Designed miniproteins, single chains, continued (5). Designs and how they scored, part 57

Each design is a single chain, and the fold is of that chain. pLDDT is the mean over its residues in the fold that is shown.

## One batch from the design tools (miniprotein)

Design m17960
Fold by ESMFold2-Fast:
Structure m17960 (fold): chain A 94 residues (1-94)
Amino acid sequence: MLSKEEIEKQIVKETEKAVKELEEKGLLTPAVEDALLAIRTVALDGISRDLSVEEIERRMRARLDALAAKYALSPEQRALLEAYLDRVLEIIRK
């Protein structure tokens, strides 16, 4: 099992990859970046507080849903953010 610090480092690295992918696809807007960073913040807070994987997932999905509605994100933007969220969950499950 990865240490808490190693999990946090992998989440930050995955966030950098997600930003690059969004930028390469022409989908990176300030609203999308805000949503991505908000999901990262929820994940890192959950890890810091020793929340269960299930609780972290619930909080990340709730935040994405709220921000997707608030910013009227496109289906393509939402799909990439959902893929990012799933990759973060895979890291946390290690």
Scores: mean pLDDT 86

Design m17961
Fold by ESMFold2-Fast:
Structure m17961 (fold): chain A 73 residues (1-73)
Amino acid sequence: DELLKAAAEAVVAAAPAPAEVTDVEITRETSDTVYVGGTLTLHGPEPQSLPVLAKISKKTKELLSLESPHEPA
C-alpha cells in the first residue's frame, strides 16, 4: 500500500536518530485522510520504542502531521 509506505518513510526521515517502524497499520480513514499507526524504535544512546500516529493526505500522499506521544511514568 503506497500510503503505508509513505507514512513509514516519513516517520523514519523525521526521526532524530537511526530508526525503524514496525506494526504499520491504518487505524482510521476519512474521505481525504488516512491515519497510520505504528511503533517507532529508535537506535541510539537511549534505545526506546514509541507509539506513533501519522496523518497522511489521500490526495497528495504527503505527511500532514506526526504524533509520537510519550509518558515519563
Scores: mean pLDDT 71

Design m17962
Fold by ESMFold2-Fast:
Structure m17962 (fold): chain A 72 residues (1-72)
Amino acid sequence: MSLEEREERIVAELLARAKQLMEQGYSRDEVLAQVRADIDAITAELIARNPEHADEYRALGERVKARVEAEL
């Protein structure tokens, strides 16, 4: 799977989960805070396992955050 294909999948999954949480009564701000924290944690873990791809993982994490925030 390419980084582009991975980005599309991650954004779609996070948006679906975020919208479900908002439907359950969580605020947009609460959901976005949780999503950002989860993306940061995953990005840090990926960098720790594959430091040679650190810049790619950071760029992916920032793009995913921006896209989720823009669509909520």
Scores: mean pLDDT 82

Design m17963
Fold by ESMFold2-Fast:
Structure m17963 (fold): chain A 91 residues (1-91)
Amino acid sequence: NPLYKAIEYFEKALEALDKGDYKTAAENIRKGIEYLLEAFPKLLENPEDVAFIERLKEWADKFAKGDNSEKELVKFELESIIRFLKNILGE
């Protein structure tokens, strides 16, 4: 359930970014992180994964403020994490 929810919210974030709705993208990234941490509590034990989560939070904060300068990078990162999570579910 939380893994499917993380994928769902990250996909909604991508859809919002494509529509130029940065506030909705920010909220969906934050919800995606919430469910990702519920699915994988041990992510916070790895410094590299902590840095990745903090980077996602920073991107969400930038979008909430209307800063879209990293939009294409964030889309690529969200697509990559969605693909990785779907592989964990059995592809």
Scores: mean pLDDT 86

Design m17964
Fold by ESMFold2-Fast:
Structure m17964 (fold): chain A 115 residues (1-115)
Amino acid sequence: MEEKHYVGRARVDLELEGSPIPRLRIEGEVSLTVKGDEATLAARGRVVEGPPELIGSEVAVHLTGKLKKLSDKEWELEGDVTVRVLSGPLAGTTFTGKGRARVTFLEEPKPLSEV
């Protein structure tokens, strides 16, 4: 077993360095691909906390970096972040930078691949 895939509904708390948007909370669907201590996060959901112009917007988040498991439902990733705004006043905007994402699964995550 070298690679694991987890899918589920989650809350994602993002912190972005060098971005006009220092903090976002997103709720939606999350896919985590884990290989050793590294992971790729792909999330699509709505901004529930952040700058007023982004609240309620649909966003797609991609993060590749180091993974730390905090609990059975909570993981932290630190690395390269991309946030694409898909709806609302800032639709079509992309934010990139170094950052940290705390992923909290709202229900038990389902593995997509067996070992």
Scores: mean pLDDT 79

Design m17965
Fold by ESMFold2-Fast:
Structure m17965 (fold): chain A 92 residues (1-92)
Amino acid sequence: MEKLREAERRLEELERRAEEVERLKKEGLEAVEKEDFEKAYKIMEELGMKVREYKEPLSEEDKKKMKLDIEVAAGVELIKLAVERTIIKQEL
């Protein structure tokens, strides 16, 4: 039954990471809206994104692209975490 205990710890770690990804997405979108682009870039990097070089001042189209990129990156990470969670449950 050591496998069950290890799986529970791994599932808790995945849940914490999922909560972090959701928080980073929210904070990133708010940073773009507030034009705090330094914070937005840091959040994009924490989500594992390649940060595009944007020409300043940023246009409304550039802001929309940043928001979309943040949402896509967060969504992809959450899907990966859901797949890992499924695999762990199958090993039980």
Scores: mean pLDDT 77

Design m17966
Fold by ESMFold2-Fast:
Structure m17966 (fold): chain A 65 residues (1-65)
Amino acid sequence: SKEKIEALERELVRIHIENGRITAEDVLELAEKYDLPEALEKAKELVKEKGRLTSREIGDILRSL
């Protein structure tokens, strides 16, 4: 749902502010926590192919939901 996506986005912003970076593991954990299986699957595929997620790729995942 839109509310779950917005909650995930707010948590990612918080992690970035607190830790200076967002990791692929952070995205995977939050996608699982908020029950966003499409975001979880896309994040897993990108991590498998590239070994990391960029801020641009994270934004692309969120926009595609």
Scores: mean pLDDT 71

Design m17967
Fold by ESMFold2-Fast:
Structure m17967 (fold): chain A 77 residues (1-77)
Amino acid sequence: MEETGTREVDSKEEVLAFAKEALENGQVVLSSQVSASDPERVRLTAYTVSGENAEEMYEKQREAVEELEKELAKEKA
């Protein structure tokens, strides 16, 4: 697993945009909390994955994107 990009975001819309972009490039995204005092701010890191786990990680990325889209649609409704 190789790190190919990192972005710090503070909104769900930015998380979704980054995750979709990474997914289109065949990458997976891992998120980590940047600051305990701001739980909405996360660090997103895009990875190019290889090996037997690559397909599973990519599928989990698709599921995460779909869940984020549902959450944003619910918040805007």
Scores: mean pLDDT 69

Design m17968
Fold by ESMFold2-Fast:
Structure m17968 (fold): chain A 89 residues (1-89)
Amino acid sequence: RKIKETEVLRAVKELEEEGVPLSSITTGMIARRLGVSKGTLSRFFKREFGVSPRELIDEAIKEGKSLVDVMIERGVELGIEEIKRAVGM
């Protein structure tokens, strides 16, 4: 049960497009969209982004950005190849 970075970006984008407020997005909501456990998703975020999903959500709130934008920016900074390809880099 391996999660791809683009699958996580899609799940987050769908939640934001459905009008879920950023402060109401939880690890559990993203995990349900992907069909994985919260623990699996939390481990994925720590492995790929170096932080928990909650930490990225808090960063997006502080910066006045969407969660997708913060995930893309961090993914590009960390050299996550799948995210770089998804944004045309």
Scores: mean pLDDT 79

Design m17969
Fold by ESMFold2-Fast:
Structure m17969 (fold): chain A 73 residues (1-73)
Amino acid sequence: MEEEGEKAIKQLVEAIENGDYETALSLTEKLKTYPKEVQEKAIKELQRVAADAFEKGDLGRATAAYHAAQLLK
């Protein structure tokens, strides 16, 4: 379960980095079915991705990462 959760988080981050926001939303919905521990780890990773994207001026990627993190709360 934890290993599957880590893979799902990695796929979500990769989708956001590739601009595949439709896949990112689908993966976020899937992560909502995982244990709270996995969801909390996903939120932390998404917050990092959002911060990095804002620093680089990539508002699309930053918004997608922030939105996904909010959906997991």
Scores: mean pLDDT 81

Design m17970
Fold by ESMFold2-Fast:
Parts: C-alpha cells; sequence; structure tokens
Structure m17970 (fold): chain A 99 residues (1-99)
C-alpha cells in the first residue's frame, strides 16, 4: 500500500532528504509540494503524508522527485498507481544505498 511504502521511506530516508510532488495545477497552491524528512517522523505522519500525496495526484500532479545526499531521483506521476510505483522505486534505491 501507499502507507507501507511511505513508512519504509520514512525509516530509510536520511535526515534532510526531500520528497517533492510537482503539480501542473497552480490553483492547488505553489507548483511544488515539498516534504523534508526527519528521523523523528511517525507512522501517523506517514498516513497523513499518504493522504496528502493522493490529494496532490488527484489535483494534477505530474512528477515525484526525491533528493538524497546531493542526488536527485525523479519519476513521472499521472495516477495513484504511478505514485506507488515511484515510491517503491525510491525505497529500493535507499535499501541499496544502506546495504
Amino acid sequence: SLEEALRELLELAPEGSKLTIRLDNPAVGRGDLEITFTPEMTEEQARALAELLRAAVDAGAVSLKFEVDGKTIEFPVRSREDLLEALRKIVEELRKRKA
């Protein structure tokens, strides 16, 4: 599930890592929604983030970007399924870096 992928991401992401979802609909706010990760983030915050990301996709998200250790990973996102796949790819990349 999206919540499981986000929980894994919160557990693996180094402090200061950034997740950015880009919107093509500026009426939803600024064109980017950016989340900076901290080691203290909870399961409740993972759930809240899942709902926020789903709402962003429904509002017209175009990509999901993850920044870690000066490197950027970006995936096109047009649906909730694309969002889940992008998050799983980010989690896989972080697991490889940690191993």
Scores: mean pLDDT 76

Design m17971
Fold by ESMFold2-Fast:
Structure m17971 (fold): chain A 92 residues (1-92)
Amino acid sequence: EPTLYSLDDEVKELLELVGVTKETVTLSELIYSLLKYAIDKNLILKDSPENSGIIDLKDTLLGKIIGKDKVTWDELMEAIKKLIDQGKIKEV
């Protein structure tokens, strides 16, 4: 069975912006929701080779939650892991 996670109110608000209103989500649903958020708000930088694949989170709810203005996808995954370790995303 997939592991289910319960979300902090700020993370719930973020997922609601992409149409996810569930009380619990799988890790895959969380990751897909964050990718959809980045795509829908046009946050993925494409303007130069050095900025390719960087996500600009400045003045976004996601940036506030993780405390960073710019991340790579790998850095975003590490930030999610840190939120799990901090108990903001809890295994059910």
Scores: mean pLDDT 77

Design m17972
Fold by ESMFold2-Fast:
Structure m17972 (fold): chain A 74 residues (1-74)
Amino acid sequence: SHAEALAHLDRAIEAAKQGNFDETIEHAERGLRAAGLEAAVPQVRRLLEENKDDPEFVISVLRVLKRYVEERAA
């Protein structure tokens, strides 16, 4: 569900703020799968892994994904 996807993306954002990259990836992937965006998981994982040392960028990507899911739920 979109609500479940948003909850996971919120947890990914909080994990990123705490510097917990493993939890960030886990919740980002779960959020994408819950939103029906499973096909995007490999590309998003790669983008986050390539930028893991830039927490502001990682958080911005997760916020964009969250907004995309919110707009599709409406």
Scores: mean pLDDT 86

Design m17973
Fold by ESMFold2-Fast:
Structure m17973 (fold): chain A 59 residues (1-59)
Amino acid sequence: SMARKAGIEAGKEAADQGYGAGRASTLGFQKAVELGFSEQEAADAGLYGAIEALRRGAK
């Protein structure tokens, strides 16, 4: 989904900047909300942002 894709991109940016998975989740959620997705879709975006950040070595 587009919300999930936005979350993944936010997770990549967070990891590149040295942020942890929790912040990556927050950034993914906020990005999806800004793009007009529902709170449930934004929660999924946050989850996938955190997963992507963890895959890239975030803690």
Scores: mean pLDDT 84

Design m17974
Fold by ESMFold2-Fast:
Structure m17974 (fold): chain A 112 residues (1-112)
Amino acid sequence: MTVRLDERTKRAIVEQLRRLREAIEAGGDPVEAASEASVRLIRELEDADRDVTLLVTGLSLRLIGMGIDVELTEKVNKDPAAIEAKRAEVLADIERLIEEIESNDTFSADPL
């Protein structure tokens, strides 16, 4: 299914993604940062259409998953270079998602 996002909704999503990126770059807890971004995004879009709500829920789960991936890498890996590489990978994924949202008006409502 395809969801069309208006300019205001796109800006809301991009703002939370940029805040998440900044928190991770500052060395914050990636799971906490992702959870906070997800809560803010869901609250801002609570009156949205079902398809937009499904897209936002899927995006929120993806952001939390990215945070968990960084946290698990930090807990399992004692190599600072490997931890830094995983953080850089997640930051690059967030940047790609921002660019995708800013460049397109239609998105899949199916998260998988």
Scores: mean pLDDT 75

Design m17975
Fold by ESMFold2-Fast:
Structure m17975 (fold): chain A 74 residues (1-74)
Amino acid sequence: SKEDEIVKAQEMAAKVVREGERKGLREEAIRFAIRLMTKLNKGEISFDEFKKELIDFLVEKLGLSREEAEKLLE
């Protein structure tokens, strides 16, 4: 359901913020998560696009492999 997707999105965003804090990029991770959650809540992006953007941030900004990023968001 849409409600289940929003709950899962919040959990994934929180994981990205925690990983950003561990890498010394707390503020950047928080700003990114807020921006992306806002777009999702407004229906400007799909849940699949939201997940892809979080994975890309984890890989490009936080230095995780794609496999590590996908596992983190489970």
Scores: mean pLDDT 87

Design m17976
Fold by ESMFold2-Fast:
Structure m17976 (fold): chain A 61 residues (1-61)
Amino acid sequence: RAARGRRRDEAIRRILETLNRLGATPKDVAREAGLTVAAASRLYYEATGHSIREVREMAEA
């Protein structure tokens, strides 16, 4: 769906930009994307197969 696709791509881009900052929390990611924590986590999981929490731990490792 075109409208959904554009919003999804924008949200994923915002999530990735925020995750590039060390120490970014799922709440920070959700705020930057303009979504709830649950919505941001779901979109990220659909795109990458990982939760935001898991990716944050991997970035610290």
Scores: mean pLDDT 65

Design m17977
Fold by ESMFold2-Fast:
Structure m17977 (fold): chain A 88 residues (1-88)
Amino acid sequence: GLKDLKIVGIVSGARVGERLTITFQQRNGTVLKSETTVAGEEPVVMEVTNVPADVDPSTLYLDAVSESELRDPRAAPTLHSELRIEKI
């Protein structure tokens, strides 16, 4: 079965035009969803519906990595990440 909820990740602070890899995962390393996108002027939003019934939403976290951070963490802009869980 699936849970009647939507998980929303919001990532801001990336340089316009750089690639971001955004991953919803459980603390045990199980990946729920991963996407690579190009950052624009607005925050990047990633959503997941169809959450499996055996997934505990409280164990989920949002991991966001920029290409700048992969090349030089000291020179990369600080990313800000927000995770929301909404009922549907």
Scores: mean pLDDT 77

Design m17978
Fold by ESMFold2-Fast:
Structure m17978 (fold): chain A 91 residues (1-91)
Amino acid sequence: MESYEKAIKVLREMGLEEVAETLELLVEAEKTGEPIPESIPLEHMLTAERLVQKLRYYELLGKTPSEEELREMIKESVEWAKKIEELAKKK
């Protein structure tokens, strides 16, 4: 199973359905070159993009993250995205 499929499953198990859908769209866009919808909330886009970067790092190492590692990466990415969105709202 691809690392992205595992991440999408864990996101759904954590109740982060909108982030899971955004990650699926980002993966599809990379495969097809199709433009990403502008209607995606910034927090979900930022969370998904950060997860893609972390998952690519694991792929470069020839490894698949564990469910525990995925949960930790998701938590960190969500908190990072919230911080960036809060900074954007202040300007």
Scores: mean pLDDT 78

Design m17979
Fold by ESMFold2-Fast:
Structure m17979 (fold): chain A 96 residues (1-96)
Amino acid sequence: KIQEEIDKLVEEARKAIENGDFDKGIELMKKVAELYEKQGNYKEAGETYLAIGMVYDYLGKKDEAIEWYKKAVEYFRKAGDEEMAQFAEERIEKLK
């Protein structure tokens, strides 16, 4: 089941981040977002892109954080979740 595959990738990403392997964690999160996109789960895809942006933000990689926050805004709007889209836009504005 695709949700079981996603859950496994999410757990692997969490472990990578906890171990300080941020590049691996980000790559796994990108795969999670792609699987959510393929299913039309735009809210979950947006949440995953937001998480990628937050990891870059934590690492001080401001330009990359803004890129992924913009992606989160796009997918939250596709999902009709204007509240979460605005939240992601506020995070972009704080980094400018």
Scores: mean pLDDT 88

Design m17980
Fold by ESMFold2-Fast:
Structure m17980 (fold): chain A 79 residues (1-79)
Amino acid sequence: SHEQTVMTAAGMALEYLRAKAEDPSMSEEERAEARRLAQELQRAIDARDLAGAVTLLKRIAERYPDDAALQQLLALAEA
């Protein structure tokens, strides 16, 4: 279903953001931003807010344009 697809994509994006938040090669500012995006995405998932999750995936994809995995997760959620 569309709901399952969006929630799966959001859950996978959440794990990528958590990895970025713990990445020692990133600046503290970049890690803090990844933590904030992860918190917002977790709240959308917990609330089962499909529109909010898609909106957050768009912001995440815009923030990480070179991350092919995050770009694909947005494409999956918008299908």
Scores: mean pLDDT 86

Design m17981
Fold by ESMFold2-Fast:
Structure m17981 (fold): chain A 68 residues (1-68)
Amino acid sequence: MEEKEVTVTDPEALREKLSKVKGKIEVRDEHGNVIAYGENGKVVFARPLRAGDKLTIKGEKEEIEKLL
């Protein structure tokens, strides 16, 4: 799996993109806490995304490319 670091500029746009991921995806904050997990187009959020969040997104390369 690939990892990509992102700074959230548009939380709603990122949430929408995450909801369209069909593979497995894991989102962690800058402290390593899992804040979102997705699989097969289903995404569960432990907390809302906020502008300025520094996140690490881990998943298959093709799924990560859809988020950027």
Scores: mean pLDDT 78

Design m17982
Fold by ESMFold2-Fast:
Structure m17982 (fold): chain A 74 residues (1-74)
Amino acid sequence: SAATRELLREAVERFLKTLESVPAPLEEIQAIIRRLFEALKRGDVEATLEAIRELARAMPPEQVQQIMDAILSD
């Protein structure tokens, strides 16, 4: 639904702001983040989700879990 996509876009924006506080990533991760920013700027939810999935594959599971936990924590 439209409401679900709006909430998802807000969550992605929050995620990107969280990533701004982490150390400079490796070259591969930098390329994925660049694609994620470009997709978000276009409002392309599907491309944004694909970029996040690629980021999860490029990072260790523990690191991804820490980032996700920080975003989802109250």
Scores: mean pLDDT 64

Design m17983
Fold by ESMFold2-Fast:
Structure m17983 (fold): chain A 99 residues (1-99)
Amino acid sequence: MKKEVIEKAKEFVELAIEVDPSIAPYLTKKEDIEKVIEKNLESAEKLGIKREDALELLGETFEAGIEVLRLLKEDEEEALRLAREREERLKERFEEILK
């Protein structure tokens, strides 16, 4: 789980830079991704969110971002529609976890 989420996060960062290279200085460096994920998991645990649920949500978030970024290279309008749909789904998942 954690290893797969880290790899998804790295792929997301690579695709984001490929789509817009000017954002590279503002993105988390690949070597720091594991540290950032670890901090997010610690924060989630303090809020009463299970580590497994937090990891699943992070994985879903990065996967959705990857799909949107790939589509942005082909069709910007469709990518924006997908981003909106994915945002609504992830919000629903987050609300379910935060019960």
Scores: mean pLDDT 76

Design m17984
Fold by ESMFold2-Fast:
Structure m17984 (fold): chain A 73 residues (1-73)
Amino acid sequence: STREELINEVRSRLDTLEISEEDKEKIIKWIESNGYTIEDLQKEAEKIAKEKGIDNGEEAQKELLKKMIKEAE
């Protein structure tokens, strides 16, 4: 199932970034509420990288995660 695959992949990535369980749940809710796929998340990270002049993919991902946490509240 696409939802289960999405949730598992997101959680796996968030574990490598040492994100709290509370913030993981906020991120997952935000993704589900906006109907984002993994491909959509990758595109959003790329847009943030370009807009902010970020040369590091991990740094771009962290900025996307901050946006998700803020908007989930």
Scores: mean pLDDT 74

Design m17985
Fold by ESMFold2-Fast:
Structure m17985 (fold): chain A 91 residues (1-91)
Amino acid sequence: SKVEELLKQAKEYFDKALEYARNGDIDKAREYLEQAIKLVEEAKKIDPNAKFEIPASKVDDLARLVLGLYIEDPELARKLTLKLSKYFKIV
């Protein structure tokens, strides 16, 4: 389905965002995270029950990314973390 394709693409962008954050490239991590969020938002417009699941094993990388975003741009970090809490579920 279109929803499944969008969520699969979102996962690829999200995984790349975490990889860039792990390597200290917060600017690229932010770009890839913003693309992942947009894809999840599009999936939810088609199916409000669509869920993006973050495995517990990725939470430490996500925390590092969020911290990096807050250091660079606190206002943008706040907006992105609000969207993460709204559209993404930790499993």
Scores: mean pLDDT 87

Design m17986
Fold by ESMFold2-Fast:
Order: structure tokens, then sequence, then C-alpha cells
Structure m17986 (fold): chain A 84 residues (1-84)
């Protein structure tokens, strides 16, 4: 397993865990999704130099299309390409 993917997954899991502690039911699920998108967008922006607003839009679109797995894959792919 790619170390970058593991690091992103760990950050997403930590943020989602904190979100569900503060919110329950459907609000908890929504908060988890928002937390995951925020973490991935921030990582993408910091590591690639893409403006945060653009990074967030890209990650949100991937999340809306393919869920958290798609968002994670998009972020990891873009970061790998920028660091190559």
Amino acid sequence: VDALVLALLDAVNAAMTEAVKKHKGEEGLKAMGEAAVDVLADALSRLTGIPLAEARALVQEAYDRSGIVGALELAAERIRAALA
C-alpha cells in the first residue's frame, strides 16, 4: 500500500471520527463527508500548490461522483503527479 494513501486515509479517518463524536444520525454522516473533503482538499492544495478553493472544488466533485474512495484517489493521483 502507498505511504501517501495511508497518510491521507489516516487523516480522513481522524477527521471523520471527530465529526461523528459531535453529530449523530444523518447529520453525523454529512459532517463526516464534509470533514473528509476538507482534509483532502487542504492536503491537495498544500502539496501541489493549487489554490485551496480549486482543490476543494476538485475533491468535492470527486466525492459527489464516487464517494470518499473517489475523492481519496483523486487527491492521491494529483499529489503524486505534482511530486513526480
Scores: mean pLDDT 80

Design m17987
Fold by ESMFold2-Fast:
Structure m17987 (fold): chain A 110 residues (1-110)
Amino acid sequence: SANSLKLSEIAEIAKNVVNESNDSLSSKLTTFLKKLGLEKDASAFNDILKSLEKGDFSLLSKKSTVQRYGFPLLLFLAETKDSRFYEVIEKVLPYIPEPYAIFLEKKLNK
């Protein structure tokens, strides 16, 4: 069965995961990915997160990486309200497909 989640539903899951626990960002990201059916990619997402926490955006410079991981990761990072991630979200946003990019931009400008 193809349960297609709406963008608003994915965003609500991100908001709940970020706000419902005092766990590490890595643990919260893994929980978010499990709820999206992306658990098998959790290691790759966490490697990107650790890089971003160090200010290293090089992993998101590759189009294939942004297309595979960009939208769920940036949505999660936006819901943290952590200013350390605003620059990477703005820098990567132009490489995300337009409907997802518009949705993320509205989340940042609330």
Scores: mean pLDDT 79

Design m17988
Fold by ESMFold2-Fast:
Structure m17988 (fold): chain A 91 residues (1-91)
Amino acid sequence: ELEIVEKNIEEAEKEVAENPEDVLALISLGNSYYRLGEILYDQEKYEEAIEYYEKAIEAYEKAKKLLPDDERITEALEKVKKKLKEAKEKL
């Protein structure tokens, strides 16, 4: 599971590096970072989980700047921001 998520991050990072305005690549990157954050949160590695939730937010915010009215991106941001708050409360 973790290895698959890490591979997905590497692939999405490469796609974003090659095409920084690829909204689908940015969403995929955000999704992958969020999933890694969730795995770390479940392992009680809250500081590391916070790092990846913040990276997920950055990716989604870049996607939202390109598609500001996309509800999917807005919902993803709200979800990750809630998890970031929960992780910070664990510290």
Scores: mean pLDDT 86

Design m17989
Fold by ESMFold2-Fast:
Structure m17989 (fold): chain A 77 residues (1-77)
Amino acid sequence: SEVELLVKSARGIIKYLKEKFGDDKEIQELVEKLEELVKKLEENPNMSKEEFDKIAKEMEEILKKISELIQEKLAKE
């Protein structure tokens, strides 16, 4: 349930980022890393809480980096 919700949310974000920032190589490289982590969650739905928490934290850090890059790019006229 928790894993399924995170996967669904992350897949939605990935789809959005590919659609809106498809030409941005730096953002797409981070999206690819995010997809790899989502794939690990999908392939191991019964992973330990410790393993889940580690992957969730890595996903959060990647999403933070993507957010910071988007903010930086939007600030440039």
Scores: mean pLDDT 83

Design m17990
Fold by ESMFold2-Fast:
Structure m17990 (fold): chain A 91 residues (1-91)
Amino acid sequence: ATVTVTYKDPVTGETKTKTINVAPGSSQTIELEPIAPFTKVTVEVSGASQPVTVTFHFDDGSTQTYTVAPNSTKTFTVPKGKTLTSITVEA
């Protein structure tokens, strides 16, 4: 599966995009520059036949896990008081 993570810096307006290829039955972690609270992060999954599990890791050690349907896009908002530091994708 190809997973594309896109977010826009709310201060500068710069759009940042990271793309990874995740083999079936494997996982990959995308390290991020710290992403501020309330930033919208879009995860797009293509070339998948099964749902992909996406785990958001925050600076306080908490996580949020979501399932993204095959060949779909899901948008997430970084919670108040938290900074997003990495995303783990499991295909």
Scores: mean pLDDT 77

Design m17991
Fold by ESMFold2-Fast:
Structure m17991 (fold): chain A 99 residues (1-99)
Amino acid sequence: MEEEKKKKEEIEKWLLVLAGLLDKLLNSKDIEETNKIVKKELEILEKDKELLESRAKQLKEAGYNEEIAKELAEKLKKERKDEITQEIIKRVEELLKEL
C-alpha cells in the first residue's frame, strides 16, 4: 500500500512534466529547435529528482493534470511523427496504464 502510493505519486509527477513538454511541442513554431530543447530538458529531469518535483508542482499549479497529458498525447500522435514526440507520447501512454 505505501509502496504503491509512492509509485502512483511518481507516475503523477512524470505525467505532469510530460504534459508540459507535449504542450511545448504542440505550440512550437520551430519543430527542430523545440525538439532539441525538449530532449535536453527530458535528460536533465531524468537525472535531477528535485527539479522533477519542482517542475511537476509548477505545472500542477498551472492547471496541468493526467487528463491534459492524455489529451495532448492523443492530439500530437495524429499531428507529429518525429522521434522525440513519439517517445514522449509512448511514455505518457505507458504511465497512464500503470495508474
Scores: mean pLDDT 82

Design m17992
Fold by ESMFold2-Fast:
Structure m17992 (fold): chain A 83 residues (1-83)
Amino acid sequence: MHSELVARVVGEVLRVIGAALDGDREGVRAALEHLVEVAREAAEAGDLDVARFAAEMLRLLAKEYPEFRELLEEARRRIEEAL
């Protein structure tokens, strides 16, 4: 389970990066919704390390992609609410 959840978080983080590089705000939003769902699933399963990893990735991405900072920070907040 841990390994599967880590792989899913990494996959959704890569989708966020891809959409951000394309300037696709709706693509970023959609990928963030999936990432939040996976992180909440991890937190609910007791895999708090996986959920915290997702939140930390969003913190780093908000520095790299300031154009999407509001979306990235809102998604991070939603993950932190599940912790």
Scores: mean pLDDT 86

Design m17993
Fold by ESMFold2-Fast:
Structure m17993 (fold): chain A 77 residues (1-77)
Amino acid sequence: DEGLQQTIQDAEAAYANREELRELLRKASEAELDLGRASLRATKDRIKAYASPEDAARAVANIDAILALIDEVKAAK
């Protein structure tokens, strides 16, 4: 599935640029952060269901790290 593979690559790229992502998240509203968290959780469930175990493990770790960044930024607001 090309869409799933692109999502995995996007999560990897976001985590690779995590300090830039952190600065973008600081500018977001709480509502935007909550929407982002919900979207990432849904993406994580989709990856677990449909990706290979190796790709799923890597992508889930990257998404969990991004979710932790959102939680950290939200707590600081």
Scores: mean pLDDT 78

